# Designs tried in a protein design run: designed miniproteins, single chains, continued (3). Part 74

Each design is a single chain, and the fold is of that chain. pLDDT is the mean over its residues in the fold that is shown.

## One batch from the design tools (miniprotein)

Design m10716
Fold by ESMFold2-Fast:
Structure m10716 (fold): chain A 119 residues (1-119)
Amino acid sequence: KEEERRRLKERALRAPDVAEAKRAIDELVRAGASAEELVEIAEEVKPRYGFGAEVALHIAELLKERGYEEEAKKAAEIAIESAEKARALAEAATDAPEEAARVIARAEEIIKKAKEILE
């Protein structure tokens, strides 16, 4: 169980895409990961910005569903900070306007959903 949770945490942190990271987090929850451990994962992925925003929002939603209101709010705050950074970087980009527009739109959606958790 401990070794399995450690492997799943590493998989979530090093995932090449959001879908794989979310799957690893869902498996961590089923394997008995604590609310505190999930918040730690959100903090560790924060510097990955767009990826970090997606993962932190997923963690916040899972924590809220399970009644961990304080930890859900912490993860939601991380999701907002990562999304705001992703949006700022996309707004500064000039070589890929269609990709930038998608990143900005998704960041705005994440910020909106995370703010709903903070209410």
Scores: mean pLDDT 85

Design m10717
Fold by ESMFold2-Fast:
Structure m10717 (fold): chain A 62 residues (1-62)
Amino acid sequence: SAELLAAAEAYAEGLKKGAEESGLKDVSYEVRVEGETAVITLKGNGVTRVIRLSLEELRGRI
């Protein structure tokens, strides 16, 4: 849903900003929606993290 995508992008932007504030460079993210689950792929400095969250989980984090 549009709400799930927007919530996931907001959360991913927060993660990217936090990583950059911690001194990581070239931090990027990609957000994909699979049914009721948002899949966030966060990449920076050779590290890749994949996070899968529902809308309810995202509402508790943003």
Scores: mean pLDDT 80

Design m10718
Fold by ESMFold2-Fast:
Structure m10718 (fold): chain A 59 residues (1-59)
Amino acid sequence: SSQEEVERGLEEVELMFRHFLKYMEENKDKIHSLDAEELRELFEKAYEEAEREKARRAA
């Protein structure tokens, strides 16, 4: 049902956001000097980590 899809989507967003904040905090001293492409790389790392965590939970 649509409710399960929405709930899963929210969980994925929360996981990604949590990992993104982690990487942002680790790089906070550099954030003000980062280019958009470097910020995108941090986002991609967070997304990749969230996907990895989802795989661990599914196993």
Scores: mean pLDDT 75

Design m10719
Fold by ESMFold2-Fast:
Structure m10719 (fold): chain A 70 residues (1-70)
Amino acid sequence: MTPEELEEEFRRELIDYLVNEYGLDREEVEKLLAERDIEGLLSLIPEEKKEEFRQFLRDRERELVRRYLA
């Protein structure tokens, strides 16, 4: 799997996670990710859920690095 394929898979999973778990607007999340507006993206996530989201990001980043280096 290419790095681009891994990044696209992660991006898709991230968008699905945010939409399904937090009820965020898919188009808004996609736009913020494309613009690299991390602050805007975080503002959409409820404060009590930010740690869960950070854990999700850590877990997915570790998996991406593992797949990329394998």
Scores: mean pLDDT 73

Design m10720
Fold by ESMFold2-Fast:
Structure m10720 (fold): chain A 68 residues (1-68)
Amino acid sequence: SNEETLEKIYEEYSKRPDVEVKRIGKDKLELIVKGDVRLLTGLALRLIGDYPNLEVKVEGDRIVVSAK
């Protein structure tokens, strides 16, 4: 399910020292990237590739991941 997929993303990305992950309700995650635009872009592209069933948006220094 999308909720199980988001929990996997939360667990994986929260282990990174360069990312802070926040739950915005049950269907949305916000990843605050503590690095340059290259790191942010690379992480966003990885999420788009790994999870095509989720909506991935870049908003400033953040990546927003949500159910479609």
Scores: mean pLDDT 84

Design m10721
Fold by ESMFold2-Fast:
Structure m10721 (fold): chain A 60 residues (1-60)
Amino acid sequence: GPLLARATVSLPQTSEDELEFREGDELLILEEVDDTHVLARNLKTGKEGLVPKSALEIIE
């Protein structure tokens, strides 16, 4: 099932496929895209997009 994660840094949207988030935002990981990125939903904004795995801490 989806994993809950927390953003460890703030990142602006730099492309249409990327998710904007702030440090401390809770994200729901929907799918692993590749070794460096996941598809996630920002639970604060409801938006979905690509997030670098290095920006996330998994929480349960």
Scores: mean pLDDT 83

Design m10722
Fold by ESMFold2-Fast:
Structure m10722 (fold): chain A 63 residues (1-63)
Amino acid sequence: NEDAHRSGEAAARAGAAGDAAAASTGGYQKMLVGNEEEGRKAAEAGRAGDAAAASEYGQKAHE
């Protein structure tokens, strides 16, 4: 699912850049398009302001 790949990658990049809000949004979109578990973890880490964790979960959601 290409939409899932793009959303996960966007969440990972936002997390790496320290943008927790964008990482949270990307994780939520990933949940809607297929990889729900990893997308949820990325969104949760983004909301907590943990950019590194959001990046890791976002990359896993992309895969």
Scores: mean pLDDT 58

Design m10723
Fold by ESMFold2-Fast:
Structure m10723 (fold): chain A 94 residues (1-94)
Amino acid sequence: DPVAREAAEMERLRALLSPDEWEALLALEQRLIERYGPEETERIISSLSPEQLREFARRALEVFKKYPVTKDPEVAKKLVEELDEIVDEMVRNK
């Protein structure tokens, strides 16, 4: 069952990540979907090891710590630009 298998894989990854790291990884997945679409995003994520995904999640979390939610559109732009640099690195490492 593909749905049960994907659920088991998600459960294993969630156990490996902290809640904050998991949310950061979901933000990277959303940026990948927006730039490359869902099918390519699945291929990129599935090509990375859990350890690589954790490292990218940690880097994204540091970006969110540097650029907290603010009313300044320039800060929001820098957040997206630094997340996109991480996304580009994920694509290069697939």
Scores: mean pLDDT 78

Design m10724
Fold by ESMFold2-Fast:
Structure m10724 (fold): chain A 85 residues (1-85)
Amino acid sequence: SSVEEKKKEYEKKIKENPEDVKALTNLGLYYLSLKKYEEAVKYYERALKLDPNNVKALLGLGQALDYLNKFDESDKYYEKAQKLK
């Protein structure tokens, strides 16, 4: 499937460059789509450590935290993402 193919591409990119923010953010989204929220958080946190204003990573982290019932943290990341529009 195209989604699994893209996941493998992003895994390869991260193996070659652990600081590939786009690949980290896309792996976060992949795990979010699988409802693996704790794994999604780890990839989004890595992306935000490298690029603190990455809107896609902020929104993805907020969503994953919301599913983990970490509502105060989730709201913080959504608010930051909204201010960067």
Scores: mean pLDDT 87

Design m10725
Fold by ESMFold2-Fast:
Structure m10725 (fold): chain A 60 residues (1-60)
Amino acid sequence: MRAQFMAAVQEAGILMSEADPETQRAGGERLSAIHRWLEETGDYAAATARVRELIAELRA
């Protein structure tokens, strides 16, 4: 669902804004890859799951 994807991206962005520059860069690259994959597939559920994996890593 698009709304869930947007919410997950926003949460990841907030967490990344508080991280070190290297983590911000790596997270940004991962989000860009997820967005490219979403543009190719249209699979919002899988894209949301990938963003949630990034969120879990940022919180660890």
Scores: mean pLDDT 82

Design m10726
Fold by ESMFold2-Fast:
Formats: sequence, C-alpha cells, structure tokens
Structure m10726 (fold): chain A 83 residues (1-83)
Amino acid sequence: EVEAIEKEVEDKEAQAAKLFAEGQELTREGAELYKLAQQDPERRSELYARANDLTARAVELYTQGVKLRQEAAAKRAAAEAEL
C-alpha cells in the first residue's frame, strides 16, 4: 500500500529530524565550551577535551540522521518510479 510506504518514509524523516536536533544541541554546547576555553586558559585543556567529545557525539548523530534521510529518499523515489 502507498499509504504504508508514506508512513514509513514519514517516520524515518521524523526520526532523522530528532537526531539532527540533538546533534545541533551538542554542537551548540561544544561551541560554548570552546568559547569558555578561549577566556579561561587554566581550564582550556579540560574544556577543549569536553568540547571535542560533544562534537564527536554530534557527528555520530548527524551520520545516523543522514542515513535515515537517505533511506527515506530511496523509498520515496522507488515508490514514485512505480507510479
């Protein structure tokens, strides 16, 4: 059923959007820690390490989100090609 495919695509897009939003928040927190590191040389090493950890986690979330969007796009394209 076309409706079942549409729902599956919609669910994958929604999940991807959630992962992107979470990744964006981690990126924002990392940027804030980076700013603090620029202002506080005594804690710079610790703050950079924390910022790098948050950035790595954000990259993982973005990668998962991109994969889900790619899967959704492929399903949509296949469904449209059959119409």
Scores: mean pLDDT 82

Design m10727
Fold by ESMFold2-Fast:
Structure m10727 (fold): chain A 93 residues (1-93)
Amino acid sequence: GVEEARKRYLPIVKKLREKASDEDIERIANLISEAVKALQAGDREKAEKYADELEKLTAPFLSQEEIDEIRRAALDPVGARGLALAFAYERGK
């Protein structure tokens, strides 16, 4: 479920927050939120566009395996919600 997905993505989110700027983190979190909305609306094309932008923004900070995990999450309704909750949980000052 969503809670299990949140826990699964916490290490990746923590790594992003340690390496990326606050501005980049906000951009990434917003893309995840938009992917969730696109998936809820059944707009697969928009969801794929946001997943592509998310891959590009996270590439400097993550391994290819971690990028592939985030991309899969952004294209799955449960994964996208879990990833969004992981960002909310790890929101820094």
Scores: mean pLDDT 80

Design m10728
Fold by ESMFold2-Fast:
Structure m10728 (fold): chain A 81 residues (1-81)
Amino acid sequence: SMMEKLKEEAEKHFAAARQHTDAALASTSVEEAKEHLREMGRHGQKAIDLYYQVSQQQGREMLAKVQALADAAMDALARLQ
């Protein structure tokens, strides 16, 4: 029950991080992209922290997924500059 709730909350935060990554990729301005990157970072970190409460392995797996989103978002920002 508690672990299931942590996973559900983490997945919602990860979904939000992905949504902001997609929005950053679709952005045509540096300022808009930067705002989405900030939100991606906040939601991504929350997902990581919650999965580390479930297990070290699942925390590391989420960290890798969030890092992939961050890499994509940074590439998008670089293309706008």
Scores: mean pLDDT 88

Design m10729
Fold by ESMFold2-Fast:
Structure m10729 (fold): chain A 69 residues (1-69)
Amino acid sequence: SVERSAAQEEAQRILIEVVNRYVNGEMSKEEALEELERRLSEIPGLSEEQREQWVEAARRNLDAIEAME
């Protein structure tokens, strides 16, 4: 199995939280992405490349959800 670092697990948790808040109508897509970027920047041990990958994954997920609304 591919193990995730603690930083990667934290990033995934934040992504899930932010996407759920968008889906529940608690924030806009722009607010969700801004919150994600802010919180990811605070994770020790997460590289710039990993941060960009999580932001890209979130944007794709949010865009897909928006297209279904």
Scores: mean pLDDT 81

Design m10730
Fold by ESMFold2-Fast:
Structure m10730 (fold): chain A 60 residues (1-60)
Amino acid sequence: SMELFEKAKELIVEYELSPEAARELAEALGLSRDQARELVAIARGKNRPDVEELLKKIEE
């Protein structure tokens, strides 16, 4: 449902869930494939290292 999708979005952002955790949350809530993909995409945006962080790792 849309209400469960919005709650899942809030949890992903608040707790900085991984893409895998976001997928598991979507499955547990019985969300559609499209909603699950959107939640995973949101989690990827939050858990991606910034280019600056990646550059620091390369310089080490």
Scores: mean pLDDT 74

Design m10731
Fold by ESMFold2-Fast:
Structure m10731 (fold): chain A 65 residues (1-65)
Amino acid sequence: HMKSKEAQELLKKLKEKGIPIDGDIDGSNDSTLRSIANYLREKGVYDGEVTGELTPELKEAIEKL
């Protein structure tokens, strides 16, 4: 299980990198996580599934930004 705090830290990093994220930043919201995963797939940084969860693969893709 991913904790809200860890998800929020990653979302804050994404916002710092200029990725547009809506303000409900708990990281457990399916819509928000799907949007992030789709954005990273479009940039070629993430090749995993869009699940609506903060997976280890998605976390690694965010950390590589």
Scores: mean pLDDT 68

Design m10733
Fold by ESMFold2-Fast:
Structure m10733 (fold): chain A 61 residues (1-61)
Amino acid sequence: MALEYYEKGVKAFAEGNFEEAIEYFEKTVRITEKDDSPRMQLVKKYAEAAIKQAKKSLKLK
């Protein structure tokens, strides 16, 4: 589930839909917060970095 939301966020980001990408990445972070596995921790870090990049593209703070 978390990885699927991450993939949807990446696709939205690639298409220039930064607001939609942020929503998917935020859902990814929320799901990964409840899973302490190394894989989910890595996905969370990537999603957090992607949110920062998308917000820079939107000039949001």
Scores: mean pLDDT 78

Design m10734
Fold by ESMFold2-Fast:
Structure m10734 (fold): chain A 88 residues (1-88)
Amino acid sequence: DEKKRKELIEKLEQAIEFLEYLESLETDAAKKAKISEAREYVKKALEALKKGNIEEAIKYLEKAAALAKESGDAAAEHVTSGLLQAVK
């Protein structure tokens, strides 16, 4: 479904902006680095999704969700987990 793919792309783009915002608020360097890494994996998932590679997008979002959880930022974990569920 082309419409669903476009809606997912928009959601990933919005999530990248939100993760950048959360990173800007974080004062702990280690947590900030994990949020930044999670954002990089969401960007990779976005590029995979644009190419129609849903399986690769899922793998990148699983990595993003794991990193967001490790950061301890509940908002980052919620957003990345939500994206993973939306793409599956």
Scores: mean pLDDT 88

Design m10735
Fold by ESMFold2-Fast:
Structure m10735 (fold): chain A 45 residues (1-45)
Amino acid sequence: PVVHLVGGVKLEVDVDPSMSKDQVKDYVVRTMGIPSETIESVEDK
C-alpha cells in the first residue's frame, strides 16, 4: 500500500495485503511514528 501524506509526500508500506486501509493507517501511526493528522489517504493498489 501507498500512504499519502500532507505536502505530497508518499510512503510505500510493506504490510499484510489482508489489512484494511484503516489498519494500514494505524500501523503507520504506531510503528513508524507518523502523526495521524498528516495522513491524507491510503492507496491499497
Scores: mean pLDDT 78

Design m10736
Fold by ESMFold2-Fast:
Structure m10736 (fold): chain A 117 residues (1-117)
Amino acid sequence: SDAVLRLAVAILAQDKERIDEILSKHDPSVILPQVFNLRLPSGLDLPQYALALGRSDVARFMLDLLINSDIDLSPLLNPSQEPLELSPLELEALRAAIAGDPEKAFALLEEALEAER
């Protein structure tokens, strides 16, 4: 889902304004478990990927967001085992977000999503 990837990039970039905008348009109890159940082609989830890139602050922000969301965490107990098929631009967007460049991350993501249409 385009919304799931946009929310993932916003969370990885720690962009509170974009996170709040996306969550105002979607049910947090549905979309947040989808973000945290994303498995990259490497087999890593997003918090693990942030840690692998040396960004423990991003991983902590993600977990704090999830804990403070007051959603049912039961969907996270049965995560997808299938890696997400991501384009090179979508992967670059995730890396830019983790690196702390939200503007670059969103520009790359919107380019990737436009190319799929």
Scores: mean pLDDT 79

Design m10737
Fold by ESMFold2-Fast:
Structure m10737 (fold): chain A 119 residues (1-119)
Amino acid sequence: MSPLEKARRIVYEKYGPEIRDLLVKYGVPEEVADELARAASNFAVHLALIDDPELRKKAINTFKVYFRERLVAAGVPESTAQKAANDIASIVEKIIPEVRKLLVELMGEEEYARLAADT
């Protein structure tokens, strides 16, 4: 397993349950909640590789739109979907420092810096 694939798995295992539980509380079916928790976990790993604040902000905004649309498609009311997307984005943003540390631990500082520059 590559360091990046391992990071996605660890982030999903550690933070996925919190995200999944929050989505279920918003009325999302468990199977869809798990898929979206996995998507949010993968996105956290992607954000941890973005050093440019403006690019990171654009990525977060794009993810909020994607997440909201997926929630509405799953039967969540638009206002609830907007709130859920914002809450999940806040969780993802909060864990970025821990995800960065994890990436450095798994691949080393030099390889992490190289991937961040290429993102």
Scores: mean pLDDT 85

Design m10738
Fold by ESMFold2-Fast:
Structure m10738 (fold): chain A 69 residues (1-69)
Amino acid sequence: HMTPLEQFRRAVDYLMEKYNLSEEQRKKVKEIVDKAEEEMRQSTDPAEQRRIALKAANEILKIIEEEKK
């Protein structure tokens, strides 16, 4: 079974493969991912880890939507 951190990593990998992001947008995504992964590693509560992952995923989707135009 996948942990919340593993699920988050797979979701990010899928989004990065699906969309052609600029180098600048990829830097922003990396900052969000790095911060979220660090926060998830600090927590032992799977519910809290999922909450952190959902917040980060939402921020990443906003960046991706900016690149669609």
Scores: mean pLDDT 76

Design m10739
Fold by ESMFold2-Fast:
Structure m10739 (fold): chain A 67 residues (1-67)
Amino acid sequence: SKYTEKGRQLLAEGKYEEAKKYFEEALKIDPKNLEAMKTLMAALVKLGKYKEASKLGRELDDLLRSL
């Protein structure tokens, strides 16, 4: 989606808080968007939000088991 694409661009630019917001918007539209979940985890790690990244990783693992 355009949100995931913009988020990835912001992540590459080091704008981690802004990237996070775009990935969160992508997940509001499609909660099963694997790319948005993976890239949001990367942004959270860059922000030092390891607890949030860990929680999202568990959600991603659960989703992959349902596919």
Scores: mean pLDDT 84

Design m10740
Fold by ESMFold2-Fast:
Structure m10740 (fold): chain A 98 residues (1-98)
Amino acid sequence: MKEKIEEIEKLIEKMKASTDPEEVLRLTKEILKLVKTLPKEKAIEMLKKAIDALQEAEAASTDEELKLALSASLVALASELAALASEAGKREELRAEA
Protein backbone atom coordinates (compact mmCIF):
# COMPACT_ATOMS: atom_id res chain seq x y z
CA MET A 1 0.00 0.00 0.00
CA LYS A 2 2.70 2.57 0.97
CA GLU A 3 4.71 1.51 -2.14
CA LYS A 4 1.65 2.19 -4.37
CA ILE A 5 1.22 5.69 -2.85
CA GLU A 6 4.92 6.45 -3.51
CA GLU A 7 4.53 5.21 -7.12
CA ILE A 8 1.46 7.45 -7.65
CA GLU A 9 3.33 10.47 -6.20
CA LYS A 10 6.24 9.81 -8.61
CA LEU A 11 3.79 9.59 -11.55
CA ILE A 12 2.16 12.90 -10.47
CA GLU A 13 5.57 14.66 -10.33
CA LYS A 14 6.54 13.21 -13.74
CA MET A 15 3.20 14.35 -15.21
CA LYS A 16 3.63 17.88 -13.75
CA ALA A 17 7.14 18.13 -15.31
CA SER A 18 6.15 16.64 -18.71
CA THR A 19 6.12 18.73 -21.91
CA ASP A 20 4.81 15.82 -24.05
CA PRO A 21 0.97 15.68 -24.49
CA GLU A 22 1.07 11.89 -25.12
CA GLU A 23 3.15 11.29 -21.95
CA VAL A 24 0.69 13.39 -19.88
CA LEU A 25 -2.26 11.26 -21.12
CA ARG A 26 -0.32 7.99 -20.51
CA LEU A 27 0.70 9.04 -16.97
CA THR A 28 -2.90 10.07 -16.21
CA LYS A 29 -4.14 6.58 -17.21
CA GLU A 30 -1.49 4.94 -14.96
CA ILE A 31 -2.47 7.19 -12.02
CA LEU A 32 -6.17 6.27 -12.52
CA LYS A 33 -5.34 2.52 -12.59
CA LEU A 34 -3.30 2.70 -9.36
CA VAL A 35 -5.81 5.00 -7.58
CA LYS A 36 -8.63 2.47 -8.27
CA THR A 37 -6.62 -0.16 -6.30
CA LEU A 38 -6.44 2.08 -3.16
CA PRO A 39 -8.95 2.45 -0.29
CA LYS A 40 -11.45 5.30 -0.97
CA GLU A 41 -9.83 7.76 1.50
CA LYS A 42 -6.36 7.28 -0.06
CA ALA A 43 -7.81 7.36 -3.61
CA ILE A 44 -9.48 10.75 -2.88
CA GLU A 45 -6.23 12.11 -1.36
CA MET A 46 -4.13 11.04 -4.39
CA LEU A 47 -6.72 12.34 -6.91
CA LYS A 48 -6.74 15.76 -5.18
CA LYS A 49 -2.91 15.90 -5.34
CA ALA A 50 -2.95 14.96 -9.06
CA ILE A 51 -5.65 17.57 -9.85
CA ASP A 52 -3.66 20.30 -8.03
CA ALA A 53 -0.49 19.35 -9.95
CA LEU A 54 -2.34 19.41 -13.32
CA GLN A 55 -3.92 22.81 -12.54
CA GLU A 56 -0.45 24.25 -11.79
CA ALA A 57 1.02 22.71 -14.98
CA GLU A 58 -1.86 24.05 -17.14
CA ALA A 59 -1.51 27.57 -15.67
CA ALA A 60 2.27 27.52 -16.40
CA SER A 61 1.97 26.10 -19.95
CA THR A 62 1.92 28.17 -23.17
CA ASP A 63 1.72 25.13 -25.52
CA GLU A 64 -1.83 24.62 -26.89
CA GLU A 65 -1.51 20.82 -27.44
CA LEU A 66 -0.02 20.35 -23.95
CA LYS A 67 -2.81 22.52 -22.45
CA LEU A 68 -5.45 20.35 -24.18
CA ALA A 69 -3.82 17.15 -22.83
CA LEU A 70 -3.59 18.66 -19.32
CA SER A 71 -7.27 19.77 -19.50
CA ALA A 72 -8.39 16.30 -20.68
CA SER A 73 -6.38 14.67 -17.85
CA LEU A 74 -7.87 17.13 -15.32
CA VAL A 75 -11.43 16.26 -16.47
CA ALA A 76 -10.68 12.50 -16.17
CA LEU A 77 -9.23 12.84 -12.63
CA ALA A 78 -11.99 15.25 -11.51
CA SER A 79 -14.69 12.85 -12.82
CA GLU A 80 -13.21 9.96 -10.78
CA LEU A 81 -13.01 12.19 -7.67
CA ALA A 82 -16.63 13.36 -8.17
CA ALA A 83 -17.82 9.73 -8.49
CA LEU A 84 -16.10 8.73 -5.22
CA ALA A 85 -17.35 11.84 -3.37
CA SER A 86 -20.91 11.44 -4.76
CA GLU A 87 -21.27 7.91 -3.30
CA ALA A 88 -20.28 9.21 0.17
CA GLY A 89 -22.66 12.21 -0.14
CA LYS A 90 -25.63 10.06 -1.22
CA ARG A 91 -25.24 7.79 1.85
CA GLU A 92 -25.25 10.80 4.19
CA GLU A 93 -28.33 12.37 2.46
CA LEU A 94 -30.26 9.07 2.70
CA ARG A 95 -29.53 8.92 6.46
CA ALA A 96 -30.62 12.57 6.93
CA GLU A 97 -33.95 11.94 5.10
CA ALA A 98 -34.71 8.77 7.11
Scores: mean pLDDT 78

Design m10741
Fold by ESMFold2-Fast:
Structure m10741 (fold): chain A 91 residues (1-91)
Amino acid sequence: SKELVEKGREYYKKGDYKKAYEYFKKAIELDPNPDGKTLQNLGNALHELGKYDEAIDYYQKSMDIFIEEGDWVGALGAASNLSVTKSLKKK
């Protein structure tokens, strides 16, 4: 699962957002308790693919998990991404 997250990040860095999404999605499917960062990365890939509603859903889940993890910086980052994506959906 860590290897799948690393693959997803590699494809995201190359601009292959579809493959990034596929790898991040597989990572969360294999982990019953995915971390906030992996959920945020999934949201980022969906955002880049123009799938704003799905990205918003994952950013919300990411924020909740970061709060549960005690990662306030992560939670604020996810909340910021959520806000930006909602703004773009209305444009």
Scores: mean pLDDT 86

Design m10742
Fold by ESMFold2-Fast:
Structure m10742 (fold): chain A 100 residues (1-100)
Amino acid sequence: SELDKLIEELKEITKKLPSLSIEEALKAMQRAIEIVEKIIELIKTEKLSPDQKTELLLVLTDLAIAAKNLVDKTGDEKLREALKEFGKKIGEAEKEIKKS
C-alpha cells in the first residue's frame, strides 16, 4: 500500500541518517516531513490496523531519536530547525493515529 511504502521510506531515512553529510541529512529531514504530512492525510481517509499504528509510532519515534542524535553531534542550526518542524508533524500524526 501507499502507507506501507511511506513507512519503509521513513525506516530507510532513519538507518542512513547517522552516515549522511549535513546537506544530505537536511534533505532527508525535509523528505521525512513531507512523508509525515502525506501519512497524516492518508490517516484522515483510511482506517489503520493496530499493527500499522504500532509500527508507524515506533518508526516516527526512532527517526526523531536519530535526528536528535545528529543535531546534538553536529550542532547544526538548520538541522535543529528541521528537527523542531519534524517534532510538530509527529505530534499532529500521533493525534490522528489515536483518533483512528
Scores: mean pLDDT 85

Design m10743
Fold by ESMFold2-Fast:
Structure m10743 (fold): chain A 83 residues (1-83)
Amino acid sequence: MEKEKKVLELEAEATMEALLLFVAEAVGIELPEEAKELLEKGYELLQKSIEALKEGKYEEALKYAEEALRLFREAAKLLKEAL
């Protein structure tokens, strides 16, 4: 359960970071192109993490979740720097 809990926490954190970017775009804030690319890649990795978690592949799910979170945080940083 320890690895499963860690994956769920990272997936939740990644989702929250992505939600911030989604809301920004929804209210008409223009995202930098690099931030849009990072958001797209992060979302793909988040989906892979969720699929791996469903299959009980905790190490793989953890790796994808960590990378997704990293990309979403970088996208959020780029948005903040552009404002």
Scores: mean pLDDT 83

Design m10744
Fold by ESMFold2-Fast:
Order: sequence, then structure tokens, then C-alpha cells
Structure m10744 (fold): chain A 55 residues (1-55)
Amino acid sequence: SAEELLEEAVAELRRRLEALGFSEEQIDRKVARMRAAFESLSEEEREILRALHAQ
């Protein structure tokens, strides 16, 4: 699902930012921005993400 893709992307983002030396607070802010961006997607954009995940 698109929500599962978001959680996988969040987990990968956290790993990368930790490796780059970002603080937990900075990582949380960046994750929050990613979640906000996902929530701002149109239903059409969410459907495209679901279709891509199904492949």
C-alpha cells in the first residue's frame, strides 16, 4: 500500500540521516516533513504510488 511505502521510506530516511550524523530531533523533523508531504498528495498521486508498489 502507499502507507507501507511511506513507512519503508521513513525507515530508510532515518537510517541515512543517522549515518550522516543528524540528531534524533533533526531526524524527527525531516520525517514529519516527509509524512506531511505524503498527506498532501492528491488521491490520483496516491493511486499512482499504490500501482507502483504493486509492481
Scores: mean pLDDT 76

Design m10745
Fold by ESMFold2-Fast:
Structure m10745 (fold): chain A 74 residues (1-74)
Amino acid sequence: MSDKEIVVNTAKQSMLAEGASEEVVEKIKKAMEEQKDFKEAAEVAAKMAEENGLPLAASSVRVTLNHIEEKKKA
């Protein structure tokens, strides 16, 4: 699975767990997939999640981004 797919999958799972509708999840997923790299995808997801009242999902995406970046340093 690519880094971008990991970020997208984490965002989707976290949003659904926090009670987001499928419409909101699909909208954010589409915006993420339009980004070229995983960092931009994660930043878009976190921002849109916060705008849709999903702060836990936004936090989960940021934590996942940090883990991927740390892995790339090692």
Scores: mean pLDDT 80

Design m10746
Fold by ESMFold2-Fast:
Structure m10746 (fold): chain A 76 residues (1-76)
Amino acid sequence: SLEEAKELYKKGLEALEQGKYEEAAKLFEQSIKLAKDNPKMVSEGYQNLARAYKGLGKDEEAKEAYEKSVRLYLEA
């Protein structure tokens, strides 16, 4: 549900703040999956997933997640 997606997103942000990048990435992936019908929330999820991947040194995955976020933001 959207409420579950929001809670996972919040936990992902907390993990990101603590430098727990692998945990943050998994939480954002789960949030994105549950928020599939909400483009704005999915876009925000990919934006922060890109930050988590950047923290892990996964620059290519970070770039792809960021590009996905931008595309979804432009789909109004």
Scores: mean pLDDT 86

Design m10747
Fold by ESMFold2-Fast:
Structure m10747 (fold): chain A 85 residues (1-85)
Amino acid sequence: METITYEGVNAVVLALRIYERLRKDPDVTDVRLEVINENRAVLTFTYRGEPVTVVFEEKDGVLTVTIEGSEKGIEFAKKVIEEVV
């Protein structure tokens, strides 16, 4: 599990950008985005056969992004987030 924090970033907007980037990646399958509300989204996908879950929670202007998966899945997800933020 890895946690990243951002200020001034909207949860849904970031989740949508990551979703669009992941859909274009040949190593990624089963991409699903669930928007729970304006401040919370969950994105799930499979990276090279391993499941990865990314949870976006915005509270008081602070966005917390939590990544769960294998070490390689977490490293890949972090790289994608850095590319789109």
Scores: mean pLDDT 86

Design m10749
Fold by ESMFold2-Fast:
Structure m10749 (fold): chain A 65 residues (1-65)
Amino acid sequence: MITIENAEEILKKDPNNADAYFNLGIRYLAEGDYDKAIEYFKKALEIDPSNEFARKLLEEIEKRR
């Protein structure tokens, strides 16, 4: 799993890397930062709308708010 630091470095070189945004969302979700998790899952879905895991996780987080 990509760390936040690794994902940030990947995004500096490739800002359209949906996997890096998805992994940032997962990491912030694990830290309990739901607002940032939502932000990064939405960004991942903007780049790759076929990521059903990001969509499902986004829905579950929004239901818990």
Scores: mean pLDDT 75

Design m10750
Fold by ESMFold2-Fast:
Structure m10750 (fold): chain A 59 residues (1-59)
Amino acid sequence: LKEEAEKYRELAKEYEELAKKYEEEAEKTGSRELLLKSVAYRILAIGYEIDAELLEKKA
């Protein structure tokens, strides 16, 4: 349970960093495609963070 929650937190952090990278590139280039990628990765990061919290509640 605890190890699984930690894995989801690591995934959330990874996708949050990807979202930040694509957001910065979208700001520099004005690319809608990069902006959409940043939003998609941010949503994934939030999802994994919620999953980690749910796993902690089971403990």
Scores: mean pLDDT 80

Design m10751
Fold by ESMFold2-Fast:
Structure m10751 (fold): chain A 82 residues (1-82)
Amino acid sequence: MSLEELKKKLEELGKRIEDLYHKTTDPELKKRLLELAEKLRELRNLFPGEGEPSPELQKEIEEKLEEIEEELEELEEELEEL
């Protein structure tokens, strides 16, 4: 995945978290969504301001984005079942 694609995915996940946060009234889900939002904010700080990231950094960003996306998908499914 390119750096631009990773940045776009980060922004998309952030919007999904925001949308879900406004739709839920469950305090536990809201808490988990805030924790995911904090993880995304920290991850955004790992993106280089200039140039291409090292292969190791790019892999770390990809793995963390996938982890956040998976957790968010679980929360979205939980809300739909309620």
Scores: mean pLDDT 78

